# Designed miniproteins, single chains, part 74

Each design is a single chain, and the fold is of that chain. pLDDT is the mean over its residues in the fold that is shown.

## One batch from the design tools (miniprotein)

Design m2707
Fold by ESMFold2-Fast:
Structure m2707 (fold): chain A 83 residues (1-83)
Amino acid sequence: SFEEHFRQGVLLLGQGRYEEAAEQFEKAIELRPDNADAWSGLAAALAKLGRYEEAAEALEKAIELMPDNQRLKEKLEEAKRKA
């Protein structure tokens, strides 16, 4: 389910297992592509992997879904600075 993949992504991200976390968030997005939290989770995992350009793309998608979320905009600015 979406919830299982999302929960596993969050757990793996907390464990420093960033590649596996990204895979779980990608599976969550396949099930619910309009869930901003899953896109934000993918961006966090990608940023930890140093994949800042891809993290920025995922954050831009999350912001499209939640345009008033200031935290996502701050994360996007950080990713763009590191790219």
Scores: mean pLDDT 89

Design m2708
Fold by ESMFold2-Fast:
Structure m2708 (fold): chain A 80 residues (1-80)
Amino acid sequence: KAKEYLEKGEEYFKEGNYEKAIEYYGLAIELSDDPEIIAEAYVKIGEIYEKLGNKELAKKAYELAINISDPNSEVYEKAK
């Protein structure tokens, strides 16, 4: 379920529909108990805010990804 929302977010991100991408990544965060899914969704939200020029929201999203992920994971390194 939650992974399906992450996948939907990726599809909208590839289409350039950032509003829908953020919506589905937000659902993945809300409905998942898997830290790696939550962290990946935050990284993707950060990437969208960077593309939109909102540096503060991008930074906050990346910090949330770092805080939830394992320090040895790819997601942790990607968010740094």
Scores: mean pLDDT 77

Design m2709
Fold by ESMFold2-Fast:
Structure m2709 (fold): chain A 103 residues (1-103)
Amino acid sequence: MRPTDEELDEAVLAQGIRVLGLPPDASRQEILDRLLALDPDLAEALAEIMRERLDSIEKNIDSMTPEQLEQVRRALERLLEEAELLGDEETAERVRELLEKIK
């Protein structure tokens, strides 16, 4: 069975936390501070991943069930927090636009 994109995203984040030696309950700010201290290019890499995820959501949003839209809404709220923490206003604006469309 192939994992869902959401399960893959969660697994990647969990692995990132382990690789950085942070506790599993580490805040997003603590994770970003550690990552940016180790690799300043990571901000751009994270922004690229967020943009790809947003493209996938935008592409499928019109075909989603109400249950899928609620899951996507939670994912978008998390992406908004990440974009704001990174100072990526372009990505943050895209997330806000999508959140308004599914409201």
Scores: mean pLDDT 70

Design m2710
Fold by ESMFold2-Fast:
Structure m2710 (fold): chain A 68 residues (1-68)
Amino acid sequence: SVAELEAEARRLIEEARELVEEGRADEAKQLLNKVDDLGTLLAVLGAHATAEALGREVQEVMERLRKL
């Protein structure tokens, strides 16, 4: 379901944030790539607002990685 895909994407974002704090940049990027894949699937399923919100959270974590 859309709700299950959103929940999984949010879980992966939280894990990526923890990996960033640990300096594990490559592993964080792998999780964020999975979130982008889920966001694309959500958009195809018509959950555009959810996909946009997830994309913004991914960009926030990516900016934190760039500042390391």
Scores: mean pLDDT 87

Design m2711
Fold by ESMFold2-Fast:
Structure m2711 (fold): chain A 60 residues (1-60)
Amino acid sequence: SIKLLAIKDYKAKKKDELSIKKGEIVEILEVLSDDKVKVRANGKEGIVDRLELQKVSKVI
């Protein structure tokens, strides 16, 4: 699995999206489409926008 470190906060904008806090480890579980990935962070799973995740995280 690919692991990322959140370097900025991400706030969920839709009901199926996950909010991520700076300093959390984000694990990519599934690539759903070009625009959407399913992730796990801090014991929670949800969908995030791929481009926004790229802006607020780095690969570790």
Scores: mean pLDDT 83

Design m2712
Fold by ESMFold2-Fast:
Structure m2712 (fold): chain A 87 residues (1-87)
Amino acid sequence: MYEEELIKKLKNPEVQEDFRKALAEREASLTEKQRYLRKLNDYINYARDLGNGEKVSKIRSLAQKATNATLDEQKKLVEEAEKIVKE
């Protein structure tokens, strides 16, 4: 209901341009999210190479949380994974 009113406003050229800018900013942020996810996978592989299955499980749990997290949350999860690996 309220969403239908918002869709009607999006038909205005000026509002469409603001929406396109927001989408471009979101696409730029996706690259950083992918870097954090790759770093988490690198820590999982490192813990696996050390033969520590408990560390692998802990970091894997953090990687699952990171998939739907914000950039700030992903950064904190990466920092937590690094602490687990260093212990």
Scores: mean pLDDT 73

Design m2713
Fold by ESMFold2-Fast:
Structure m2713 (fold): chain A 97 residues (1-97)
Amino acid sequence: MPFTEAEEYLMEGEEAYNAGDLEKAAEYYEKAIELDPNNGRAWINLGMVYYKQGKYEEAYEYFEKAGLDNPLALVLAAESYKKLGKYEKAKELEKLL
């Protein structure tokens, strides 16, 4: 399939993230989400930016928006709760795996 504009922004965001430019990565992922709000990968990637910045509450919100039926989003949401010291909530999520 040809890449959509949303997929192009996702790729640019991933390149910025791998280069350590977290601010640019977030900008590209936000643009991908504006074009396709149902793109769970864009939400997961945006959550990972905030997670790397130590913004675990915001990271959790983005992983939840990605959908906790996605095993990767679920694991990352549980890890975000552990970083916040919310171990009981993290275990609740891990039981869904």
Scores: mean pLDDT 85

Design m2714
Fold by ESMFold2-Fast:
Structure m2714 (fold): chain A 78 residues (1-78)
Amino acid sequence: EEVDELLELVDRARQAAIDGNLDELKKLHQEVKEKYPDPELRKIALSLIDEAVAAPDFLSEEQRRAVIEGLLEEVKKR
């Protein structure tokens, strides 16, 4: 499901930020561009990665799942 895929990307971005792994962050941005040809989904995925990098510890896994679900629901309404 799209929620689980985006949650995995957020978790990978969070871990890369904690580890200072810039190469992994570059790979994540590239994977998002290749996996999400839809502009709206790509914007959401890139925004989630950037937020996870800026504040890797600000949300729990449950809170991140809820945010992702809400953002995907907004895209579905359009």
Scores: mean pLDDT 73

Design m2715
Fold by ESMFold2-Fast:
Structure m2715 (fold): chain A 103 residues (1-103)
Amino acid sequence: LTARIEELFAAAREKGLTLGAVTVGADAASRAYFDKDGRLVIEVSPDPAHRRGLLRGLALRILNAKLTAEGASLDEQFAAHDALVAELDGASEAQLRELIARL
C-alpha cells in the first residue's frame, strides 16, 4: 500500500496538487486532506476497513485536480464526479486501486 500511495502522490503532483506528507502507522487515520498551506497530506491506517475510505477520497481528489487542470466546465466536473462516485460505491480495495491508476 505505501508504494501505491507514493505512486498516487506522484500522480496527484502531476495533476496540480501540492504535496505534503505521507504517514503510515497503527494510530494514523486513513484520510487524505489539505493542510493549512494547501499541501496534500495522506495518513494510512493498516486497518483494511479504513483503507477503502482513503482510496475513495484520493480518487475523488485526483479526478477534481485533473478536470480543473484540463479546464473542464462545471457541468462536466459534476457529471464526472457523480459517475466516479457511482463506480466507487461497492468497489473492492483492488478495484479502487485500478480506478485510481486509470485517472
Scores: mean pLDDT 66

Design m2716
Fold by ESMFold2-Fast:
Structure m2716 (fold): chain A 55 residues (1-55)
Amino acid sequence: SHMEETIEELVGLVERVLAGHPDAAADADRIRELVGRLSPEEQAELGRRLEEREA
């Protein structure tokens, strides 16, 4: 689904920012852009996926 692809991209970008990659600022801007295009349900799913990766 389109939601799965977008969520996977966002999770990867968040992981790069947390890892201290030199492009973290550009990755953060990309995250803001993509999150702004998500529905409330897709935003909730993103939050759930990020919590799963932290656990």
Scores: mean pLDDT 74

Design m2717
Fold by ESMFold2-Fast:
Structure m2717 (fold): chain A 96 residues (1-96)
Amino acid sequence: EEERRFKAYLDALKTLANIFEKEGKYDEAENIRKKIEEVKTLEQAREVLSEYLEKYFGLPRVELTDTPEQIANLLTAGILRKIGDEIDAEIARRRK
């Protein structure tokens, strides 16, 4: 189960890196990938993921007790919130 949580944290970070790469934020994507290579423990993976979720999405920290499903849901919520904010900004821009 700890291995499944560790994999979930790394998968979430990889997903985040892919999103930044698709947005043309190559430096941010590379920084995440470097941190993935540096992470060796569940606690380190949690800290890195929490830092990025807080900094880029304004989401709460990931807890060591969170399930892989809860981690995936938190990342999905952050992505949807950011997309919603970008859509709202574009609508506002077009309406001046």
Scores: mean pLDDT 74

Design m2718
Fold by ESMFold2-Fast:
Structure m2718 (fold): chain A 79 residues (1-79)
Amino acid sequence: SLEQKRRLAELLEAKGKELEKQGNYEKAASLYEKAGELFREVGDFQRAAELYENAAKAYEKAGNFEKAEELRKKAEELK
């Protein structure tokens, strides 16, 4: 259901924030990206864009500039 997808996205975002605080930027970015996709699927484009931007920043901190650019483009497409 849409509510189950939204709940999963919220849990993934929360776990991503924990990992980011621990300095695990690559895993944090991956969870933010997954959460963003789930919010996009339920039609919450504002939350999806925010999570793609958070994922991009986390990928940059991890040194993954290619993924960071990809996620910034995804965020801009939802604005």
Scores: mean pLDDT 89

Design m2719
Fold by ESMFold2-Fast:
Structure m2719 (fold): chain A 69 residues (1-69)
Amino acid sequence: SEHEAERAALYVYLQLLALGVPEEKAAAASRKVFEAFLRGDEEAAIEALVEAGLSREEATRIVKEALKL
């Protein structure tokens, strides 16, 4: 649902900020994650975090955690 995707994207945004990703980049990445979650595209969500500067391993962990919300 849109509400679940919003909660997951907010979680991702806060995690990116906690990791030191600049606010502007974190906001852009979390928006891409929101769109990916609406499509059920887990790989697109992971790629958005990798583009934001995370390792694929870290991106995969955060995406999986977000999907449990």
Scores: mean pLDDT 86

Design m2720
Fold by ESMFold2-Fast:
Structure m2720 (fold): chain A 68 residues (1-68)
Amino acid sequence: SEAEELALQGFELLGQGRLEEALEAFKKALEIDPNSRAGRHGLLVLRERALEEGREDLAAEVDKLLAE
């Protein structure tokens, strides 16, 4: 599905250290399918990576998205 393709792109972007673009990809995946396990899992992985890199702003954005 389109949501699964976006989640996969998000994981590729995470592997490249492109956290802001990865966030957008996972966000779009969840906008298409709010129950996307890959999208939700991707946001959790992104949150951990953001905190490791000192990107508390990105971790906070993930928390807002997951609160829905």
Scores: mean pLDDT 86

Design m2721
Fold by ESMFold2-Fast:
Structure m2721 (fold): chain A 70 residues (1-70)
Amino acid sequence: SSDINDINQRIQTIQSWRDQTTDPGTRTRIDVYISIIQSIGRRVSQNPSTSDVGRDLVDQIIRDVQNSID
């Protein structure tokens, strides 16, 4: 679905940030966030009625990651 595609695109964005980061601690933290977003995506896939909440959570995680690596 469109919601799952949006979540997958956000995962790709964070993976790109991970690959550009040289600090091992930051890379590990980003990998944890990727795992969390993947878990949200699985839940949304199984219950599409949660897609709005899932997208909001993913957006908040992305903002937190972006702020921590700026």
Scores: mean pLDDT 79

Design m2722
Fold by ESMFold2-Fast:
Structure m2722 (fold): chain A 92 residues (1-92)
Amino acid sequence: MEKRMEALKYLGKGDYEKAIQLFEEIIKENESAESYLLLGTAYHKLGDYEKAREYFEKALELNPSPVIYEQLAEVYEKMGDKEKAEEYKKKA
């Protein structure tokens, strides 16, 4: 939706702080897997892999989806865990 698309634009531009603020507003209105997925993505881009994993796990608990598995695969790649990265990528 509109606010989500705006947050995605900030995420794509590298303005992660604004993206996080928008996703926090979205979560307050309606908690969703996508909001957690996008928060995890922003933290991943900041290099905070532990928080990225936490939010991706919350997203999976709400709604397992290929996109979330792909994001977990990327986080594991960044951490050097190639085997887990491939496993999650196959689940996507």
Scores: mean pLDDT 80

Design m2723
Fold by ESMFold2-Fast:
Structure m2723 (fold): chain A 60 residues (1-60)
Amino acid sequence: SMDEDRRKAQKIIDEAEAKLKAGVPAEEVKEEAKEKAKDLSKEAQELVKKSVEDLIEKAK
């Protein structure tokens, strides 16, 4: 369901934020988040991409 995909997307985003805070390179975090989101809906994939990019921008 769309709600399940949104929950999975949020978990990926939360994990990406934690990794960025732990000093993992932004490029690596972005690639891992994209890979984890592959099986989700297109809307959920876009949400993950946008949210991770926004987190990277704010971390600078």
Scores: mean pLDDT 82

Design m2724
Fold by ESMFold2-Fast:
Structure m2724 (fold): chain A 60 residues (1-60)
Amino acid sequence: GKEAVKKAIEEYAKMLDLSEEELKKLLELAEKGDFESVAKMLSEKTGLNAEDLKKALLSL
């Protein structure tokens, strides 16, 4: 659900030293249910596959 996705975003923000602006953007996208954009942004920061990240987020 959205709350589990937000928690995952906060954990990624800590691991990746994301800026407050980047964290805020990811949380806004998660609130809107735009998990595709969340996965895409996390993919760009981590180098992980965006489709795999999207599947992981949808499983929360």
Scores: mean pLDDT 80

Design m2725
Fold by ESMFold2-Fast:
Structure m2725 (fold): chain A 87 residues (1-87)
Amino acid sequence: ERVELLERAAEYAEKAAKYAKEGDTEKAAEYARKAAEYAERAGDEASANLARQAARYAKRGDTEKAALLAEAAARTAEERARIEREA
């Protein structure tokens, strides 16, 4: 189900942002990668791209950019899920 995939993408992106803020770059990158995978499966290229960028910055140790991009990915996926659910 597309809505379920988008909800999972948002959940993983939120976890990526949380771990990035805590300085856990490995977990931030892992959860951001999972968020991108679920967003891609849902067909939401925008949230997938944001999550992929979050993972890249997390791997480089840029926790502030990783958190910002992961939060953006979560918001995008949540909004898409809401639109799909109400259609």
Scores: mean pLDDT 87

Design m2726
Fold by ESMFold2-Fast:
Structure m2726 (fold): chain A 94 residues (1-94)
Amino acid sequence: MILESLKERLNKVKNEEARKLLEEAVEYLAKAGEAIRQRDYEKAAEYLRKAEELAREALEIAKKAGDEYSAKLAESLLEQARKMLRAVERALER
């Protein structure tokens, strides 16, 4: 359900380059979630760092294109990746 709603939001992204990066970021967030479920925090951290990188690139492209909708979506995904990464990194420090 959440994946379906996010897919609908991605379809509204006008810039094709930003959309591809956001789609890849969502894929890495999903992979990170599965790794967290399996308690593979090292793999989860790698996937989350990749998701953060992709979301940042998408945000820069969206801002340069003046695509406010895509920029806000990229900011949301970037914030989610950063929150998850902080939690995973704390688990790895123990």
Scores: mean pLDDT 82

Design m2727
Fold by ESMFold2-Fast:
Structure m2727 (fold): chain A 70 residues (1-70)
Amino acid sequence: LLREALELMREAARRALAGDFAGMERLVQEAARLLSEHHGAPIDAEALLEAIRADPAGSERLLEEALAAL
């Protein structure tokens, strides 16, 4: 669940970099669902969307680092 969610978030950041904001939004919503299941509490998908939208390249790097640390 956690790895899958982070992989979806990384792909969402890549979609944002490519200008596919609709694809980014769908992937972040699915990632938020998986993160909510892993955490046991609702994760705010809008907060995740805003973070990626603000810095897609930095978000991709951070998520790659997080995935490598798992």
Scores: mean pLDDT 82

Design m2728
Fold by ESMFold2-Fast:
Structure m2728 (fold): chain A 81 residues (1-81)
Amino acid sequence: MLKEAEELLREARRRLEEGDTEGAGELAVKAAMLALKALPPEKIPQGIGLVLRAIGYLLEGDAEGAIEAAEEALRLAKEYS
């Protein structure tokens, strides 16, 4: 799960550099959801907040914000996995 989330974030950054902001945002949200699944129960509310933030940025067309939220979710998952 975490390795897959890392690969999705790497691909999201690549797509953003290529001008595919929508694809980058979608991959970032997917990575954030995978990170959420790796969290212990007590951190799930915090993880849900990060996933919702990534979705919010995606809906606003802010792929960079979505990637940053997903990176925070992955960092949290690595800290508590």
Scores: mean pLDDT 85

Design m2729
Fold by ESMFold2-Fast:
Structure m2729 (fold): chain A 61 residues (1-61)
Amino acid sequence: SEEANKQIQEAIEKALAGEISEEEAVKIIADILTSLGVPERAARQLAARELKEAKEAAERA
């Protein structure tokens, strides 16, 4: 779980820095969530939301 959270955060940071596409970040995060037992459809929705919230937070700061 700690390792998974670290990988999710890393994917978000890379997307915000422009090192990977938002689509690739969502795929990475969704794949991690699926490996933790989250259904594929829910994992994709959660991944997209996490990235969107992180982008909005970065723009407000």
Scores: mean pLDDT 83

Design m2730
Fold by ESMFold2-Fast:
Structure m2730 (fold): chain A 63 residues (1-63)
Amino acid sequence: KAYSVTVTVVDLDAPEPRYHTFVATAKTKEEALKKAEEQIANFSKAHGRAEVKDLKVEEIEVE
């Protein structure tokens, strides 16, 4: 089993609001959430202020 975390963020410093979607996958829900947090932090460093609009966690079967 693995977990997928889909995060949608908006760039608040952009001239026009843009929604960006990131997907993080890991063997555990906790690891997937940690990866998603890292992606959000990296996005904020590159693009300025960002707001999380949606966060979805799903179980996926992997072999």
Scores: mean pLDDT 75

Design m2731
Fold by ESMFold2-Fast:
Structure m2731 (fold): chain A 86 residues (1-86)
Amino acid sequence: MEEAMEYAERGREAAREGNGLEGGRYAALAGGLAAAEEDREEALEAGRKAKEAGREAALAAKTAEGAAAGAAGAIAGIGAELQARL
């Protein structure tokens, strides 16, 4: 969980600096790690943070690649949340 949360925070920071592509990549990494988390509550929290980071990255993106990376990160976070609800 710590690693997923760390990447989500890095993604949000990159988005705030206008680096949507970098932010989206970090958000996607956070979402993937959240989906691999064994603890349901931790997976839900990490997935939610990855989703938020991905959305912020997509909104900050200046390129189509950055927007797509942000969207992918948000989708990965959503997927982790849904998987944790099993």
Scores: mean pLDDT 78

Design m2732
Fold by ESMFold2-Fast:
Structure m2732 (fold): chain A 74 residues (1-74)
Amino acid sequence: SHEEIDKFELEGLARVVELVRQGRYDEARREVEEMVKRLAEKYNLSEEEKERLLQGGLTLLDLVAAGEAARRAA
C-alpha cells in the first residue's frame, strides 16, 4: 500500500541521516541502494523505474550530506 511505502521511505531516510551524521557515507549510499532494491522487489518495478528511484534517492543523500557538512562548518 502507499502507507507501507511511506513508512519504509521514512525509516530508510532516518537510517541514511544517522549514517551521514556518523560520517558513514559509503554505508549511507548502500542503505539507499538497498532501500531502492527492496521497493523494486516489493512493487515489481521495471529496471527503468528502479533506476529513476535510485537517482532520486542518491540526490536526496547528496542533499542530506551537504546539510550535515554545513552544520559541521558552522
Scores: mean pLDDT 76

Design m2733
Fold by ESMFold2-Fast:
Structure m2733 (fold): chain A 76 residues (1-76)
Amino acid sequence: MSKEELKRKAAVYFTAANILYAAALISRDPAERRRDLEGAVQLYEKASKYFKEAGDEEGSKIMEEKAQEARRLLAA
């Protein structure tokens, strides 16, 4: 996979994670909120991995921070 393909995959996962995270924040169903947050964590972690493989350490760290935010909401 090329560096550009890795960055594109990272961006797709990041966008998908943001959609799930936003859905969780506005959800009135605790079970739906939990599933969306769990999904957001997984997608942010995948985005972090692809940014890191592409050599984008800053992007990877930002994704790790967002995954941690979602995990903290799950722990609450």
Scores: mean pLDDT 88

Design m2734
Fold by ESMFold2-Fast:
Structure m2734 (fold): chain A 73 residues (1-73)
Amino acid sequence: MTAEELLERAEELLEEAERALAEGRVDEAIRLAEEALRLAKEALKISTKEQIPRAIGLILRAIGLLLDAELAR
């Protein structure tokens, strides 16, 4: 899997997690956000200089969503 593929998959999972959280599906939102965080961290390790800001942005977005989900419990 390339860094670009990992970043795209992480973005898709975060979109699904945000939707799940908005619908009150807290456990599903946490699972999706954790997977997105994992993929974004993997992408960061193999990212080009241009991809680093996107990878960091996805990591921060995933962490924020996980915090929101824990508070929604």
Scores: mean pLDDT 85

Design m2735
Fold by ESMFold2-Fast:
Structure m2735 (fold): chain A 84 residues (1-84)
Amino acid sequence: MTLDEAEEFLKSDPDINFIAKGKFDEIKDKINNKTVIITKDDEKGKEAIKLGAAAYINLDKKPKVSKQAIEGLKKEYHNFAIIE
């Protein structure tokens, strides 16, 4: 799954609050302990966790399971953001 495919998937799901897609610095203020981050950048994903994000999904490392990982996390968390 690409970041654009993830954006379309999140926006089409009525149970998901899609917060934003953008660069890390544009999304920082929207990150909280109910936010799940989707990114291809492992360092940005780790930094989001340090800022208090609930979880992150790395699409670069696990592209085959990214959709299944989102489906699993949406059962507990509804707030999702994409970091480019």
Scores: mean pLDDT 84

Design m2736
Fold by ESMFold2-Fast:
Structure m2736 (fold): chain A 70 residues (1-70)
Amino acid sequence: DTALAEARSLVPVAEEVLALAEAAVAAAPAERRASFQAQLETLRRLLEAVAAGDLEAARAVVEEAYERAK
């Protein structure tokens, strides 16, 4: 699966970025923290699915996020 292989190649970079984003959210004002936490949770679920090799779960997370954003 080319898409999954490409996504998995980015997992280490994505994990580092997610860790930095989590630290930034923890330091954010409470009023913005809830919104940032929701975005981080979506990214965390996507990263976990990709790392586990579960392309269908990863696709479901992306589709759910897309529907909420439109």
Scores: mean pLDDT 72

Design m2737
Fold by ESMFold2-Fast:
Structure m2737 (fold): chain A 90 residues (1-90)
Amino acid sequence: ATAEEARAAAEEAYRSAREGLTAAGWRIVAEGEEYDPATGTLRRSFVAQDEAEPERYLAVVFTADAAGYAGAEIREFESLEEALAWVEEA
């Protein structure tokens, strides 16, 4: 895959995950985007809260790099503070 293909895949995965979770009753409570032109790395993230279980948070990070890698990391948390701290580190 090319760097451009990896970036497009990560952005599409972000969009699909965000839409799917919103349709399933999750509320997006935080979003982030970082792009480093020196490395060609895109990092796109969000944190969602389950409206049915308000103590339940889902943090998602999508990454694409200049080597053509695209990946996602997903983790569940019981607090917004922990979810936000993790998305800064991932």
Scores: mean pLDDT 81

Design m2738
Fold by ESMFold2-Fast:
Structure m2738 (fold): chain A 68 residues (1-68)
Amino acid sequence: MKSVEELQAEADRLIEEARAAIKAGDWERFQETVLRLVDIIMEARKLNPELADQLAARLDEVIREAMA
């Protein structure tokens, strides 16, 4: 199973990728990245609920950015 450090690093990369997809108008890539982020948040919740809540808040910000 992935470590908390690995989950955080992967989530950081995916959030950056999601923002890049929004700027490019690449909704297919955005959707794929969001689904992968949700999987990471679910794994993080099992190991560290506080981290999972922080990642969920960041994902919410990215989704709000996409809807702007």
Scores: mean pLDDT 82

Design m2739
Fold by ESMFold2-Fast:
Structure m2739 (fold): chain A 101 residues (1-101)
Amino acid sequence: SEAARASMAAGAAAVAAAANAYLGKKMGEPEEAVKLAEEGARKAGDGSVAAQQGDLKKAAEFAREAAELLKKAAKLSKDEDLSKSLELAAKTAEEAARVAE
């Protein structure tokens, strides 16, 4: 179902973003990049929950917000691998929004 696929994609983005924020904090990445990754993870998580509850409009809105936050986090990240990982998480969040629409 679209709800299940949107929930899974948003959940995957949330897990990836949270892991990146945790690792970034340990590696001494810029505080703003870590904060944006944490906010992106929370929004992606909210999107996953909304999709599970059948609120696809809200799921798409949260997933789009997550993608924007994660793109900003990637740009501010100094570590290239963390930046690329956050860009992939953002693309996953964009896919969650697309499926929920």
Scores: mean pLDDT 90

Design m2740
Fold by ESMFold2-Fast:
Structure m2740 (fold): chain A 90 residues (1-90)
Amino acid sequence: MPDQIQIDISVDVSSDMSVNQAGILAAQQVGQRLQRDYGIQVSGLSSSGDDASQSFSFSVNGFRDGRPVHGRGSGSLSNGQVNSSASIRI
């Protein structure tokens, strides 16, 4: 839909990757897709992880044609794979 975007990330990673690093990777991958596919100028990324659950959350903020864009996502790190889903409002 023109006002909302869904982005799913699935990436094979090192078994030594931390959940915090996984959250940063997911935020960066979402930001790159927003810039490439939707012309969104990414202005900020943040992430937080929970080692006990191997889960993370993140946000992606930016602008498109002078309009603010806000995205949030969550995901998990398991068995050398990062899986994440993000919802972006434009």
Scores: mean pLDDT 82

Design m2741
Fold by ESMFold2-Fast:
Structure m2741 (fold): chain A 61 residues (1-61)
Amino acid sequence: APGDLVRALYDIPQVHPDVLAAKKGDVLEILEHLGGSLYRARSLETGEEGIVPASALERVE
């Protein structure tokens, strides 16, 4: 849900402008569910925002 904290399971590269880049272990805040397995999130490490797949994330909450 929006406000939930998740952790990156894998390094997420900047492969497209809309994708949020993250390193394994980075904590992200969920901002919006975009549909299916896609979320808009903000990195708490960098402050950057973008799209992340749920398959690359584990729940902290």
Scores: mean pLDDT 77

Design m2742
Fold by ESMFold2-Fast:
Structure m2742 (fold): chain A 55 residues (1-55)
Amino acid sequence: SEAELRELAARLGVSVEQVRGALEALRAGTHPGIIAKELGLSEAEVEELRRLLAA
């Protein structure tokens, strides 16, 4: 939901749009390193989102 995306963005210190883009790319099977580079996230932040998506 929008509220969950805002909470994740605040927790990671990034924008809601970065979180949304990263989650969509992860669901599409994009490599975390590519997502990190393209969206200006750290690989650790992308891995955090991947773990949350898998839960």
Scores: mean pLDDT 81

